# Ledger of designs, part 100: designed miniproteins, single chains, continued (3)

Each design is a single chain, and the fold is of that chain. pLDDT is the mean over its residues in the fold that is shown.

## One batch from the design tools (miniprotein)

Design m11474
Fold by ESMFold2-Fast:
Structure m11474 (fold): chain A 64 residues (1-64)
Amino acid sequence: MDVVPGGLPQPYTGKKSRQENADELEKLGLPDFALAARSMDDPSAQQLLDVALQLRKREEEERK
């Protein structure tokens, strides 16, 4: 076990894969976001999903 905390980080240790994030986006009815997520790395896709979820929540709150 050799970990260098100031050296080589592995930024995407996210539990979800890009595919899973894209699938979730499509399931939410956001195919454009899903397509974008598929073109990104896992961490970017994860963040995109989070943004999309927040956006959808805001949209629902506004509609009420």
Scores: mean pLDDT 68

Design m11475
Fold by ESMFold2-Fast:
Structure m11475 (fold): chain A 63 residues (1-63)
Amino acid sequence: LQKQIQLLEQQIDSVDYLIELIRQLAEQGIISESGANDLIDSLRDERDRLRRELDRLKRQLDS
């Protein structure tokens, strides 16, 4: 359980890092702003799902 929590926290951090990279790529004109926004929205949805799973696992650890 502890290792699963750690891996999930690392995945959330990775998603946040990707969001920042995508923003930088759009700012540099490497990708379109519209494309970047679509990707960021998808990544935010994934982050929210991972956070819900993390909260569930932490509650199990407290049991």
Scores: mean pLDDT 82

Design m11476
Fold by ESMFold2-Fast:
Structure m11476 (fold): chain A 67 residues (1-67)
Amino acid sequence: APSALEREARRILGLIHRQLVYGELTQAELAELAGLPRATISRVAAALRAGDTAAAFALVEEALRRR
């Protein structure tokens, strides 16, 4: 089973991915819901736009470890 960190990272990555596909949330709203800095959300979104899902996941996981 995935760790609590991995589960939270997948949840946050899903929120950011939804924003990129549907445009439902602003960067500020994503940062609030994820509990991450806007700069981190921006970096993750850039990785997802580049098609690098593995890098995007790693960025979220690392940001969560810094909490």
Scores: mean pLDDT 78

Design m11477
Fold by ESMFold2-Fast:
Structure m11477 (fold): chain A 64 residues (1-64)
Amino acid sequence: MEAERREVLARLEEQIERGYLDVAALREAKRAGILSDEDVRRLVERDVERGVEELKRAVERVTE
């Protein structure tokens, strides 16, 4: 159980780092009971933060 959770978390975190999060995979892991609500919230917050940083960087390039 713990090993599955760790593997799923690592995979989803890798996706966030690559610039996309597989929402379907996130949903399936939650349905299977592998991820808690806390885990899901943390991953979503991280993905949002990542997206905001990328958008901010893009704006800086365009507006100088």
Scores: mean pLDDT 76

Design m11478
Fold by ESMFold2-Fast:
Structure m11478 (fold): chain A 118 residues (1-118)
Amino acid sequence: MDDVVTVEERDGLRIVTTSPVTATAQRDGDVAVGTASVLTRDHEATVEIKLESSSGPIEAPVTQSHSRAASGDVVSSGTAEATVKAGETITATGVATLPAEATVVAARNAIRIISRPQ
């Protein structure tokens, strides 16, 4: 798997974009869960998730979280969820925004489909 990230600097900010990840819904009412995280040395990031369906773009609220280790390393995460239909292909892309001086150690994204209980 090619975990490629793109890093851009704009207006004193560092923008880290993850490679898209894709999953296909199995049932009507399945929930697509997109997650992205970035590991930095000392700075919290704002992490956004872009969800796109084979049927068009998805507007989903993003839940932010931050966790700091005793080393000073910070994990910043975003999660977005959308209800999907059987056969829809969902693409998740993570976008993290940081101060330009922040040291980025790693960035990850994932997509999961949660099937509705019967």
Scores: mean pLDDT 79

Design m11479
Fold by ESMFold2-Fast:
Structure m11479 (fold): chain A 52 residues (1-52)
Amino acid sequence: AQKVDIIVEANAIKVTIEANVPVNSDEQKAALEAKAKAMFPDAQVDVVPSIQ
């Protein structure tokens, strides 16, 4: 399952997204990170790869 955690801090919004697909390449991680950044442009986005 996909997990999304949003942490709001005084000077930053951190968004951690865990993909529900195998993300074992830098290209796939970058693609997901770009999509997340598009949704939360003012946030610091971190994409955690999920391998099942």
Scores: mean pLDDT 57

Design m11480
Fold by ESMFold2-Fast:
Structure m11480 (fold): chain A 71 residues (1-71)
Amino acid sequence: KRKQLIDAITDMLIKELGVSEEDAAEIRELLEAGDLDAAYNKLVEALKKRGYSESVAEEQAQFLIDIYKEA
């Protein structure tokens, strides 16, 4: 069931947030490993690379980590 959530997060990163497939794959691996600190940092970097501001990237990354934690 967590796999379905990770799949949904990964799809959203690519399709809605414009994150590259390579960055999304790395984030997926970190979420599957349960390394939430590394996943958060990689999310922030990927979003900033896509053109989001630091504050927006941090808020979006935290929101996605919080969704994962509730599963």
Scores: mean pLDDT 82

Design m11481
Fold by ESMFold2-Fast:
Formats: structure tokens, C-alpha cells, sequence
Structure m11481 (fold): chain A 97 residues (1-97)
């Protein structure tokens, strides 16, 4: 059911957040990329993925890149644009990690 899928997605987000908190940034990026591939078209997942990508970018990126993407995120309301923004953040993270 939808609730079971939602709980599985929430547990995956918690797993990624824990990897970020433990400094396992490359592993966190790989898990984010897996979720983006599987659920990147789901509007409920897109916002969560973008927030985790921002958190990871803050930890490993420079402050200017973080502020740039944070501002774009705050002004992005369309799911398709949010998907593209998340993809851009994941590409920048791949360059850093």
C-alpha cells in the first residue's frame, strides 16, 4: 500500500542522513543517486532528495555553491525543475567526491 512505500522511502532517507552524519559522504551520494534513479519522478521524494543533496553539498562543497543551490531550491516549486536542480547538485557532488 501507499503507506508501506512511504515508510520505506522515509527509512531510506534516514539511512542517507545517517551516512552524512557519520562523514560517509561518497556512500551517501551513491544512495542518493540510487533513490533519484528509482523515485526521481515522484514529487514527494524529489523535495526530500533535494534537501539531502543540499545537506551533503554543505558538508563537502564550498559555501558559495551551497548558497547558490539553496537559493535555487527556495525558489523552485515545479517538480520537473526540482528534479533538474537535484540532478545538477548530484553532478557537482560527483566532482567533489
Amino acid sequence: GDEKLRKEIEEKFKEIKKLIEEGKYKEALEKLKEMFKEYGDDPLVQRGLALLALELLKKVGNEELYEKFLKKFQNTYDPEKLKELTKEMLKELEKIL
Scores: mean pLDDT 82

Design m11482
Fold by ESMFold2-Fast:
Structure m11482 (fold): chain A 69 residues (1-69)
Amino acid sequence: MTEEERRRLIRETLERRAEEAPSESARRYAELVLRLLNGEITEDEFYEEVAKVMKVPVEEVREAARKRR
């Protein structure tokens, strides 16, 4: 599986999950990930919106992202 093929499958899966999401939070998160992957929002905007959905400080979201490096 190439990275491009992987990104296509992830987009298709997220689109399906956004449509079928059991809760507003799950749907909103899937939509935000899709927007980030499509380049419609910046990484900073993504963290701010995820923080709103999860009801946590944006600093906590940014710190979690840094730990993955």
Scores: mean pLDDT 70

Design m11483
Fold by ESMFold2-Fast:
Structure m11483 (fold): chain A 85 residues (1-85)
Amino acid sequence: SEEERFAELRKKLAEYVRKNTDESLEEIQKLLDEAIETFTPQQVRDLINFVLLEADKVASPEFVKKITQIALDAARRLEEREAAA
């Protein structure tokens, strides 16, 4: 179901945020880009907010900055997609 796919994506995002590696950051960006194509704009906004909340649990300021930039880039792509629709 769509609900099951959304829940699975949230679990994967949380796992990558907790790993906090450069490779994990690339996977987070890829998953958010795929979510923009697959889910509703509201669901994508919920995922972006979820990623930011999970990132706040990590003590590294550099990691938080990188995740924030990925989230802002995803939000911009979502806005561009909504404008094109």
Scores: mean pLDDT 82

Design m11484
Fold by ESMFold2-Fast:
Structure m11484 (fold): chain A 105 residues (1-105)
Amino acid sequence: KLKEINKVARETKEKLVELMKKYNVPEEVIREVELALEHFLATVNRLIRANASPEEIIAEIERMEKALVDLIRLLGEQHNLPQEVIDEMVEIVREGAKKIKDIVA
């Protein structure tokens, strides 16, 4: 479980960073999104090590996914990112979270 989740998280981070660099997103924004993803992964790892139920882990993933999507939209608007870039970043996050939820279930 943890190895698969860590792989999905790494691939999600790589896709997001690549997209942000392609569109010349400011390094400050990239760093903030990376930190949020690292916090997301750390929380999921902590819950799994604590033997939390799949239902509890999924609920927390959904809460953190919403928070991360909201953060991406806020940062995107503050830094005048193209809507297409914001939408693609959100899609990458949602796809990654879905894959992690599928592994937990």
Scores: mean pLDDT 86

Design m11485
Fold by ESMFold2-Fast:
Structure m11485 (fold): chain A 89 residues (1-89)
Amino acid sequence: ENEKEAELLRIAAREARRRLEELGETEEAERVERLLLEAAEALRAGDVEAALAKEEELIAYVKEQIAAGKTEIGLAVLEAAKRAYEALK
């Protein structure tokens, strides 16, 4: 069932938003949260292909930010993912 995976992405979205806002990266926080929530909604609706497309878009966005010198965005997203996995143990 996609509900557990959707919940993981919702937790990751909340954690990523909070961490990026603490870094002053407000626009980046909004973009990352939106992509993760859109992926979660696609999974909840059973559209795994759409969810994967949103995850790929998030990865591309994070790579662009790192290339622009904003490595902390990548670290914040990674930390958010770790916290989401920990919460669902």
Scores: mean pLDDT 83

Design m11486
Fold by ESMFold2-Fast:
Structure m11486 (fold): chain A 90 residues (1-90)
Amino acid sequence: ATAQLQEILETIEDLLSKLEDLVKKVLKAKNKEELEQIDKERNDILDEANILLDELKKINPETANQLEIELDIKQALYHIALAISKMILD
C-alpha cells in the first residue's frame, strides 16, 4: 500500500510535468496539424492521469484532490496557450 502510493504519486507528478511541456510546445506550434498532434498527446496524458487519480482516491483521497486541482490548473494553462497559438496562426 505505502510503496504503491509512492509509485502512483511519482507517476502522476511525471504526467503533470509532461503536460507542462505540452504548454510550451503549443506556443511553438507552426500550424494546425502540429496543434492536433499535441492535443492527441495531451489526451493520452489525461487518460493515464485520471486512471491513476481514481486509484489514488481509494488510498488517499486528500492527496488525490490536491493533485486534481494541480491538473486542472495545468489544463487551464494549456487552454490559454492553445487560444494564444490559434490567434497567432489565424
Scores: mean pLDDT 86

Design m11487
Fold by ESMFold2-Fast:
Structure m11487 (fold): chain A 70 residues (1-70)
Amino acid sequence: SKEERRKLILEDADIGVKIISLSVEILVLKKQLAKETDPKKKAELQAKIKALEAQKDKLVAESQKIADKV
């Protein structure tokens, strides 16, 4: 229905905002990693980046599933 389609579009828009937010966080952490000289802190930053990239990938997959339904 048109009502269900509108709801899916709004849900996808919300996911899009979350993807942008995560992308900005990842970019900031990558810039920090590039300047970091301590091997232990580098490993911690790399682990955090990997975790955020995994979260972003899940949201992208959810957005793609919604797009397939509209």
Scores: mean pLDDT 87

Design m11488
Fold by ESMFold2-Fast:
Structure m11488 (fold): chain A 97 residues (1-97)
Amino acid sequence: LRAPLTPELRELLGVPDLTELSVDDLSALLGTWLTERGLFDPDDPTIVDLSGTRLGELIGKDSIDFSNPQEVVDLLRTLFTRVSGLSQAEVDELLGL
């Protein structure tokens, strides 16, 4: 399963034009992007601080708890529905919901 990326998401993640990503590919790119910017909380590596980042502005959240599966699902839904041009139903199918 692959989703087309909008220019905004491609610019944010540094991927080439016309790139299609699977959920696994997007998750890997997000993990790399977060790690390269040192956004993981030093006291709890499951918590990511997005305050003041373009990603935080895009998703409308200041932090994400990666130990909470619902927060991860909500993040992926927001990215696929708002920036990839997919419908909520198509995103739910991609996430196995």
Scores: mean pLDDT 65

Design m11489
Fold by ESMFold2-Fast:
Structure m11489 (fold): chain A 79 residues (1-79)
Amino acid sequence: MEKELNEMINKVATEILKAASKIKSLDVREQIIREASEKLKEILRDYYFNKMSLEEAKKKLDELLEETRARIEKALEEE
């Protein structure tokens, strides 16, 4: 169970970093990465303190990836 969560966290973080690397503005890139990192930490905290189930944590991680990709696409359109 922990292995599955850790693998998903690694995949989400890697995909966000890869997508964000396409943004030419360093400030915009750093802001998006920072906000995604903060949300990731919140999901992990809530899971660790038993405020959400493993399945809810997985769903939140998937939602975070989708939301962050949408933000990256918008930033790229503004370039």
Scores: mean pLDDT 82

Design m11490
Fold by ESMFold2-Fast:
Structure m11490 (fold): chain A 85 residues (1-85)
Amino acid sequence: MVVGIVAEAESREKALAFAQQALAIGDETGVIASATVHGNKVEITIAGSPARVQEAVARIKEAAAENKDVTVVEVRVLRSEAEIP
């Protein structure tokens, strides 16, 4: 399963900090995570088993909810477990 998350931060510094936090959450949950920062926008991609991806997405959303300077604007399933390559 692959999920894309887009978040917007108050500043580039806060976007970079949130990207680093998201990567740490990915490591802790056992998913493959990547993050790209464009100004104050963070694009996060998470790949792994559905259960681990769902846990990582929930933790990232919670981290954003606890951070007044970050808003999650989009969460999109890019590839489901049922997708045939």
Scores: mean pLDDT 82

Design m11491
Fold by ESMFold2-Fast:
Structure m11491 (fold): chain A 67 residues (1-67)
Amino acid sequence: SAPTASQRALVEELRARIASTSAPEELLAEAREEIDWFEANWSSMSVEQQVGAVLRLIGLLLDLERY
């Protein structure tokens, strides 16, 4: 399955937050790795794996919003 418009928007929002935030480098690295993994694997993900990946991206976005 292709990434949905909402999933693409989430990745774009997370990328924008990484570029604008003063968060610790460890958290920035984790967020970049999660985006890279999602983009590399989106075409082979089951629905369950997609849900898990989206929840991880949302969690990282929320963590970065604290900075």
Scores: mean pLDDT 83

Design m11492
Fold by ESMFold2-Fast:
Structure m11492 (fold): chain A 90 residues (1-90)
Amino acid sequence: KAAEAARSEDVEEGLAELRKLAESKDPKERSAAAKAAGEMGAKADELLKELAEDKDLNAALEAAAALQKSSNPKVAEYGKKAGLKLNEEA
């Protein structure tokens, strides 16, 4: 099943699962969603933006880092700004 990565159906199903995790009351699940969404790429950019604004520092940092590493410059810009705000938490 992993052999057909990049198919729209596979991406949408994965994104739906990640959105479920992102809606979780458990910040640890939201952090995991951010990390996995970052590996999914541009299709998950909206989810990553939501997670970058998460109240849990780990989830927000993972999302910001994933966005910042994106090949999409618009997404990377958003991640950079989110990461700068989160660094003040440290």
Scores: mean pLDDT 73

Design m11493
Fold by ESMFold2-Fast:
Structure m11493 (fold): chain A 84 residues (1-84)
Amino acid sequence: MSSDEEIIEVTKKALDNVKKSKSLEEAKEAIAEQLKEAKEKGLDVDKVADSITGALVPVLMEKFGLSDKEAVELVKEAKEEALK
């Protein structure tokens, strides 16, 4: 599988898990878990985070009533947790 295909699969998993989440904390944990998986697979975590941001910001805004800035900050926080 190409790295681009793996990035798409990780992004889809993050999207599905965020749609199933019941809280902002669960959504952040779901995103962080997928970013950890990407890191373990040797994928470019920055490219994965950008892909996740593009896919999830609209979903986070609709599902949780976040602003664009708040949704972007949540993905950024999830990335920081994944890199710890």
Scores: mean pLDDT 83

Design m11494
Fold by ESMFold2-Fast:
Structure m11494 (fold): chain A 83 residues (1-83)
Amino acid sequence: EVAKVEIPDDLKLTDEQIKAALEKLIEEAKADPSVSEEMVKSLEKLAEEILKSNLSSNEKAKKIAKIHQHIIAHPKEPLPPIE
């Protein structure tokens, strides 16, 4: 039995907010014709890795920002693996 401290109702980035941000990025990538299918697939995999990681909310947010920048700079290239 493990009690974990989570702050889902805090305005700080929670796993739910991180999940929503990642899902939005995936949907936007799928809707963008300049983004490759390989990029979308790597983004989906990376989102799962971020969500199940024990990284701090700040570290997860930083990874999301880096992912967004990569999509803008390299829309045809798959995302690098997390961690």
Scores: mean pLDDT 70

Design m11495
Fold by ESMFold2-Fast:
Structure m11495 (fold): chain A 55 residues (1-55)
Amino acid sequence: SEEDIKRLEELKKKMSEFTKIAADLIIQRMREKPLTEKQVDAAILTLKNLEKKEK
C-alpha cells in the first residue's frame, strides 16, 4: 500500500498539471481506505491513458 502510494506520487511528478489532479484524487482516496491491487492497476492505466490524450 505504501509502495502503491509512492508509485502514484512518482507518476504524478512526470505528468501534466491536468493529470496530476486525477492522480492526487486517487492518492486522497487511498488515505481514506486501501485500494485493491486490481484497483491500483486500473487507476495507473487510467492515468496513463489520460496523459496520452493530453498530447
Scores: mean pLDDT 77

Design m11496
Fold by ESMFold2-Fast:
Structure m11496 (fold): chain A 75 residues (1-75)
Amino acid sequence: NAAEAIAILEETIEKIRAGTATPEEVRENVTKALELLGVDPESAELAGLRVAQLLAAGRVDEAIAALESMKRKAE
């Protein structure tokens, strides 16, 4: 549901800000959150992979912005 998805996205943002999130963890968390919001599994996995790639490339601000956008759409 939306509340659980928002909680996962918020936790993931905080871990990225703290420098403790791995790209794999971010991919899994984003995929799960989007599936809880009713996004189809293939689209959810692609979105999770995209955010994970931003983090792996050191594009931390863009990764956080993407998660904040997802959270706002879930609200």
Scores: mean pLDDT 85

Design m11497
Fold by ESMFold2-Fast:
Structure m11497 (fold): chain A 91 residues (1-91)
Amino acid sequence: SEELREKVRELVRKIFKEAGIDVPDSIIDEAVDRVFEEHPEFLEQDFNVYLVGLAVDEALKLYEKKTGKKIPEEKRQKIDRILHEYVESLP
């Protein structure tokens, strides 16, 4: 659903801001759309952190492809830590 897509987009955006990476909203939007196209079964699911993890990974790949810039390993590790913290905090 569009509501589910927007929830994933918002959380991905917040994760990148917390990690100190400036990923354009257009790349985040494209990454989220690709994840739902590759995993259409999730369109009928409630929000879950696994979708956010997939969207983060896709957005990082798209960012590197479109900008030619490599995301430093330290920033990738920070993103993984933030995602893990969100998993631990979800009800």
Scores: mean pLDDT 78

Design m11498
Fold by ESMFold2-Fast:
Structure m11498 (fold): chain A 96 residues (1-96)
Amino acid sequence: SLSVEEALALALQALDDAADTADREGYPGLADSLRGLRDYLSQHPSAEDALKAAKDLRGAADYLRTQGKTTLAQALLKAADALELLAKKLEAEKAA
């Protein structure tokens, strides 16, 4: 079973990958925001913050897809999925 530590590591990596993709596709402000979120969650992992971030990234991905930024949208959706998994693992640990 995937641990909270493993779920966190996957979410942080997905955020870094999305930030690198944002830089390459000409969205430096989004890249900075993704790196800031990565650093924050690394120090302060919470289910509530992870779920809020996942929702925000899904909205950004939908918008970027309309702009033809399919690779960046895919990276954001992957990060959102990882954040939702992290939130689920954090809530399960809290309930135990």
Scores: mean pLDDT 89

Design m11499
Fold by ESMFold2-Fast:
Structure m11499 (fold): chain A 95 residues (1-95)
Amino acid sequence: SEVEEAKEKSEAALKKMKEYGEEAKRIALEKGVTEGQNYLGMGTSEVIAELQAAGAASKTDEAKQVYLEAIREVMKMGEEYLKEIEKLGEELAAK
C-alpha cells in the first residue's frame, strides 16, 4: 500500500538522518563545531526535502501524514544533534 511504502521510506530517511547526525558529531571533533553544524544542517535539509517531495507526490492523506510525522522526527533529531555538537564544543573549550 502507499502507507506501507511511506513507512519504509520514512524509516530509511530516519536512518539516514541518524547517519548524518553521527558523522556531524565526528566532524565537529575533528574539524571544529562550525564544520559539524554545517554538515548537520545540510544533511537535515536534504532528508526533509526528500520526505516533503515524497509526501507531495502521495495521493492518500494517510501516506501524507506518515511523511509529515517523519519530517517532525527528523527536525527533532536535528535539534538534538545540534545540542550535542554545541555541548562537545563547550567541553573542548573548558579544557
Scores: mean pLDDT 89

Design m11500
Fold by ESMFold2-Fast:
Parts: structure tokens; sequence; C-alpha cells
Structure m11500 (fold): chain A 90 residues (1-90)
């Protein structure tokens, strides 16, 4: 169990780091007043990160796929709040 949780944690970290720059780019667009571009980039980045996380989980930790699918759903539900919080930091 611990090895599987470690593998999932490593995967989550790798994907988060891969998409960190795109989220930061969306924040810079928001700071520049380009709110629609920022929103579109956030939506695209979340969808790509979620899809990649689920794809890699299916390959490396298939037994944890239901947990990853739940996490992806939570990401989708949190997206409006994350975007609002990001815009508030302008």
Amino acid sequence: MEAKLEALGKLDTEISLKYKEEFEKALELAKAGKLEEAKELYLKTYKEAAEELLKEARKKVPELVPEVEKLVKEWEERLPAVLEAALAKM
C-alpha cells in the first residue's frame, strides 16, 4: 500500500510541477487585465493536468484510479474558486 501511495504522490507532484508554469502564466494574464484569456488558460491547463494524471494513474496505479477520478472531479468543482482566488491576488 505505501509503495502505491508513494507512486501516486510522486505522479501528482510531477504533473503539478509540469503545469505550474501554465497556471503562473494564467495569473500574469489576469494581472494584465486579460481575464478571458486567463480563464481559458486555467480551464485548458486543468483539463490537461487532470487527463494526464488519470492516464498515468491507469498505467502505474490502476487500483487507485477511482480515487484519482474523485480528485479530478474535485479539481473541476474547485476551478471557479481557484480562478476567483487567483484574480483576487491581482
Scores: mean pLDDT 73

Design m11501
Fold by ESMFold2-Fast:
Formats: C-alpha cells, structure tokens, sequence
Structure m11501 (fold): chain A 99 residues (1-99)
C-alpha cells in the first residue's frame, strides 16, 4: 500500500500516533497545538486527491477545528507534497524492477 493510503487509514481509525509516525518518514513534524485538525485536513486532501492552495489549506484546518495560521498552512502544503512525492518515487522504483 502507498504511504498516502496508510496515512488516510490511520487517521480514519483515529490512530493519530501512527499517522504522526508516517509523516515522520517524510520529514514532517505535526504541530502539537493543531494536531487533530492538521491530520484530518491532510487526510481529506489525500483521500480526495486534491492539491492544496493556501486558501483551501486554511479553510480545511478551520473546518476540522484548528487554526488557519500561515505556518500550519505552509506545513500542510509541504506535508501533502512530501507524501505524494514519496508515493511517486516508490511507483517509479516498482516500474524499474519490471524488466
């Protein structure tokens, strides 16, 4: 399974510790004061395959009960990019192994 699939499954199961550990694999540390909103917003973006704009990221953080601070908005965009880039690289590795 992809990192995106594992992350969404962890958030949907309410396993926020596992979701945070999966983000650590791509160098993302979740903000402790906004953790639930951040993880929920990221899972929604990944589940719906929606590339975040600053406005959408801010709106999703607020919709999930968090703050739409510029710092958290930038971190959410970076986290989305990091996970989707990781999955893309793993897909390329699997394609190269098919000789």
Amino acid sequence: STLSEQFVAAVEAGDLDQAGELLQQVGITVPPGNRQAFLSALAELLRNNTVPTRQLASELLKAHGGTGSEEDVQLLIRAYTAITTHDGVEDLKRAVEKV
Scores: mean pLDDT 84

Design m11502
Fold by ESMFold2-Fast:
Structure m11502 (fold): chain A 68 residues (1-68)
Amino acid sequence: MTLEERLLRLAQEVVELYLAGKLSDEEVDEIGTLLQQAQDALQRGDEKRAQELLDEAEKKIEEVKKRA
């Protein structure tokens, strides 16, 4: 999986969780900001920064999933 593919997967998970009522507006904004920053880093060729931002976004998504 490329970093770009990972970004798209995480963005899809956020949409699915939001539509299921499992994310607050604040959580959507927080994770969405991380994903936007990761996309910006990828466009600049900063793969390390993009990976760090995607790791943080994924961690937040997993914490939401743990809450059921």
Scores: mean pLDDT 83

Design m11503
Fold by ESMFold2-Fast:
Structure m11503 (fold): chain A 63 residues (1-63)
Amino acid sequence: APPRLAPVPALSDEEIEKRAQAGVDAAMQAGLITEEDRETFLERAKKVIRAHQAGSAAQAAAA
């Protein structure tokens, strides 16, 4: 159902994973991480993206 209040920007798990994967791929292409580190880096990237999204949503709602 559509929200009754002004919507906050929210990313789905798919969007978060897409952004995290792009960052991981870029880091691997630059040689900053290896295949062994990919899973750990991906999980950390997703956590950071979720935290940033939460902050952005709060900031957007503050207007």
Scores: mean pLDDT 69

Design m11504
Fold by ESMFold2-Fast:
Structure m11504 (fold): chain A 66 residues (1-66)
Amino acid sequence: NPEEERRREALEGIREQARELEKRLIKLAKEKGLTVTTASGEVMKTEEEIRKGAERLEQEIIELAK
């Protein structure tokens, strides 16, 4: 089924883009001093919110693709 194959490829591409965006945003936040890191190297709430945002975007796009 060409439609199912195309959709699968598109969803995989979206997932890859979401992961790349997450990494890019975390890196940018660290560079701008927006990510609070503890002395133990633990990243605080800001990185967690970025990851959750990327996950939500991925799921929203997947839902729209249905």
Scores: mean pLDDT 66

Design m11505
Fold by ESMFold2-Fast:
Structure m11505 (fold): chain A 73 residues (1-73)
Amino acid sequence: MSMLEEEVAAAREAVAAGDLARARAIADGLQTFSQLMASDPRAPQEVVDAARAAAEEARALVDEGEKRLRALR
């Protein structure tokens, strides 16, 4: 798997375990990486797109995890 796929998988596992702090940290790291790739004129568009997709997926996982925890109370 790529490093981006591994980070998204780690965020999914953190959400499943109820560790939203860990999941948010991973999502924030992916968002920062996505912004760095978008600002780098040498970065291939494919890499920029992959980094953005990974950041968006991790963020969506955190948001759904937070909604689920609120719904269970």
Scores: mean pLDDT 82

Design m11506
Fold by ESMFold2-Fast:
Structure m11506 (fold): chain A 80 residues (1-80)
Amino acid sequence: SKEMEELKKEYEELLLKARDIIQALVNQGKTDLANKLLEKVDELNYKFYQALKNGDIEKAREYIEEMKKLIEEGQKEVAA
């Protein structure tokens, strides 16, 4: 569906942002923070794609919001 395609696109854009934050943390020597963020992103990837596979649009939206929170938290750690 168009809705599933839009959710997938939004999530993929957020993944690129998360990758850039992880790289910034690594470049700052914040390796433990980078590894924790990577682990959480990998867990969300699994959950998000399972939600899409099951047609669970509400869960897919929840995981997008969770990814946005991880990005915000990661950006704060980069700024610190």
Scores: mean pLDDT 89

Design m11507
Fold by ESMFold2-Fast:
Structure m11507 (fold): chain A 106 residues (1-106)
Amino acid sequence: AAAVEAEYRAALEAIDAGDVEAAIAAIERLTELALASDDPEVQRLAIEGLGEVARRAAEKGDKEVLEAVLEALRKILKAATDRSVILEAIGRILEAIGLLLALELK
């Protein structure tokens, strides 16, 4: 959905600008959009967007944004009923945990 794309883009722009507060706000808006939708495709788009946000945050070394993404994915996973949405959320959570560990070990 266009709203999901707008919020994920806003999160990426905020990360690139070093604006942690704006990045977290966009992540929270993206989470709200996923939770408000009963459409598995919209939920998966939000999860995929959060995964990209996590990768960008890791590239910038921003652990606070990575932690916000993990919390967002956890909330979506807890509310998810569709198997494909559940599996995608689990995959992105594991990836984000790996990114956090990589930052700690470097």
Scores: mean pLDDT 84

Design m11508
Fold by ESMFold2-Fast:
Structure m11508 (fold): chain A 111 residues (1-111)
Amino acid sequence: NLEELLRKLKEEEERRRELLEKFEKLRDVMLEKGAEETLKLPPARNEEERERRIEALMEGYEEAVRNLSPEDKEILLERIEIMLERLKEDDTPSAKGAREVLDRLIEALNK
């Protein structure tokens, strides 16, 4: 069972890494196309399903950022601050939605 424990730890570490990669992809999509693309990314059958997927995705990112090392939190915070500064002058609905998502992530990082 020592091998089984090591395998589970490795799988958990890989899952955390995947969540961080998904956050970076989300960030890039938000910067290029705005928050509306985040709403469109889940191929949902209806609006209720799409909303549930977005909430689950956001919750997953918030959990991932809370569980980061202090050093990784610092790096991520700096990246988010740069993104917010770039979005400051953009009055599109997409940019507004992106700012709301980034604000939630900053709040999670500061807890």
Scores: mean pLDDT 64

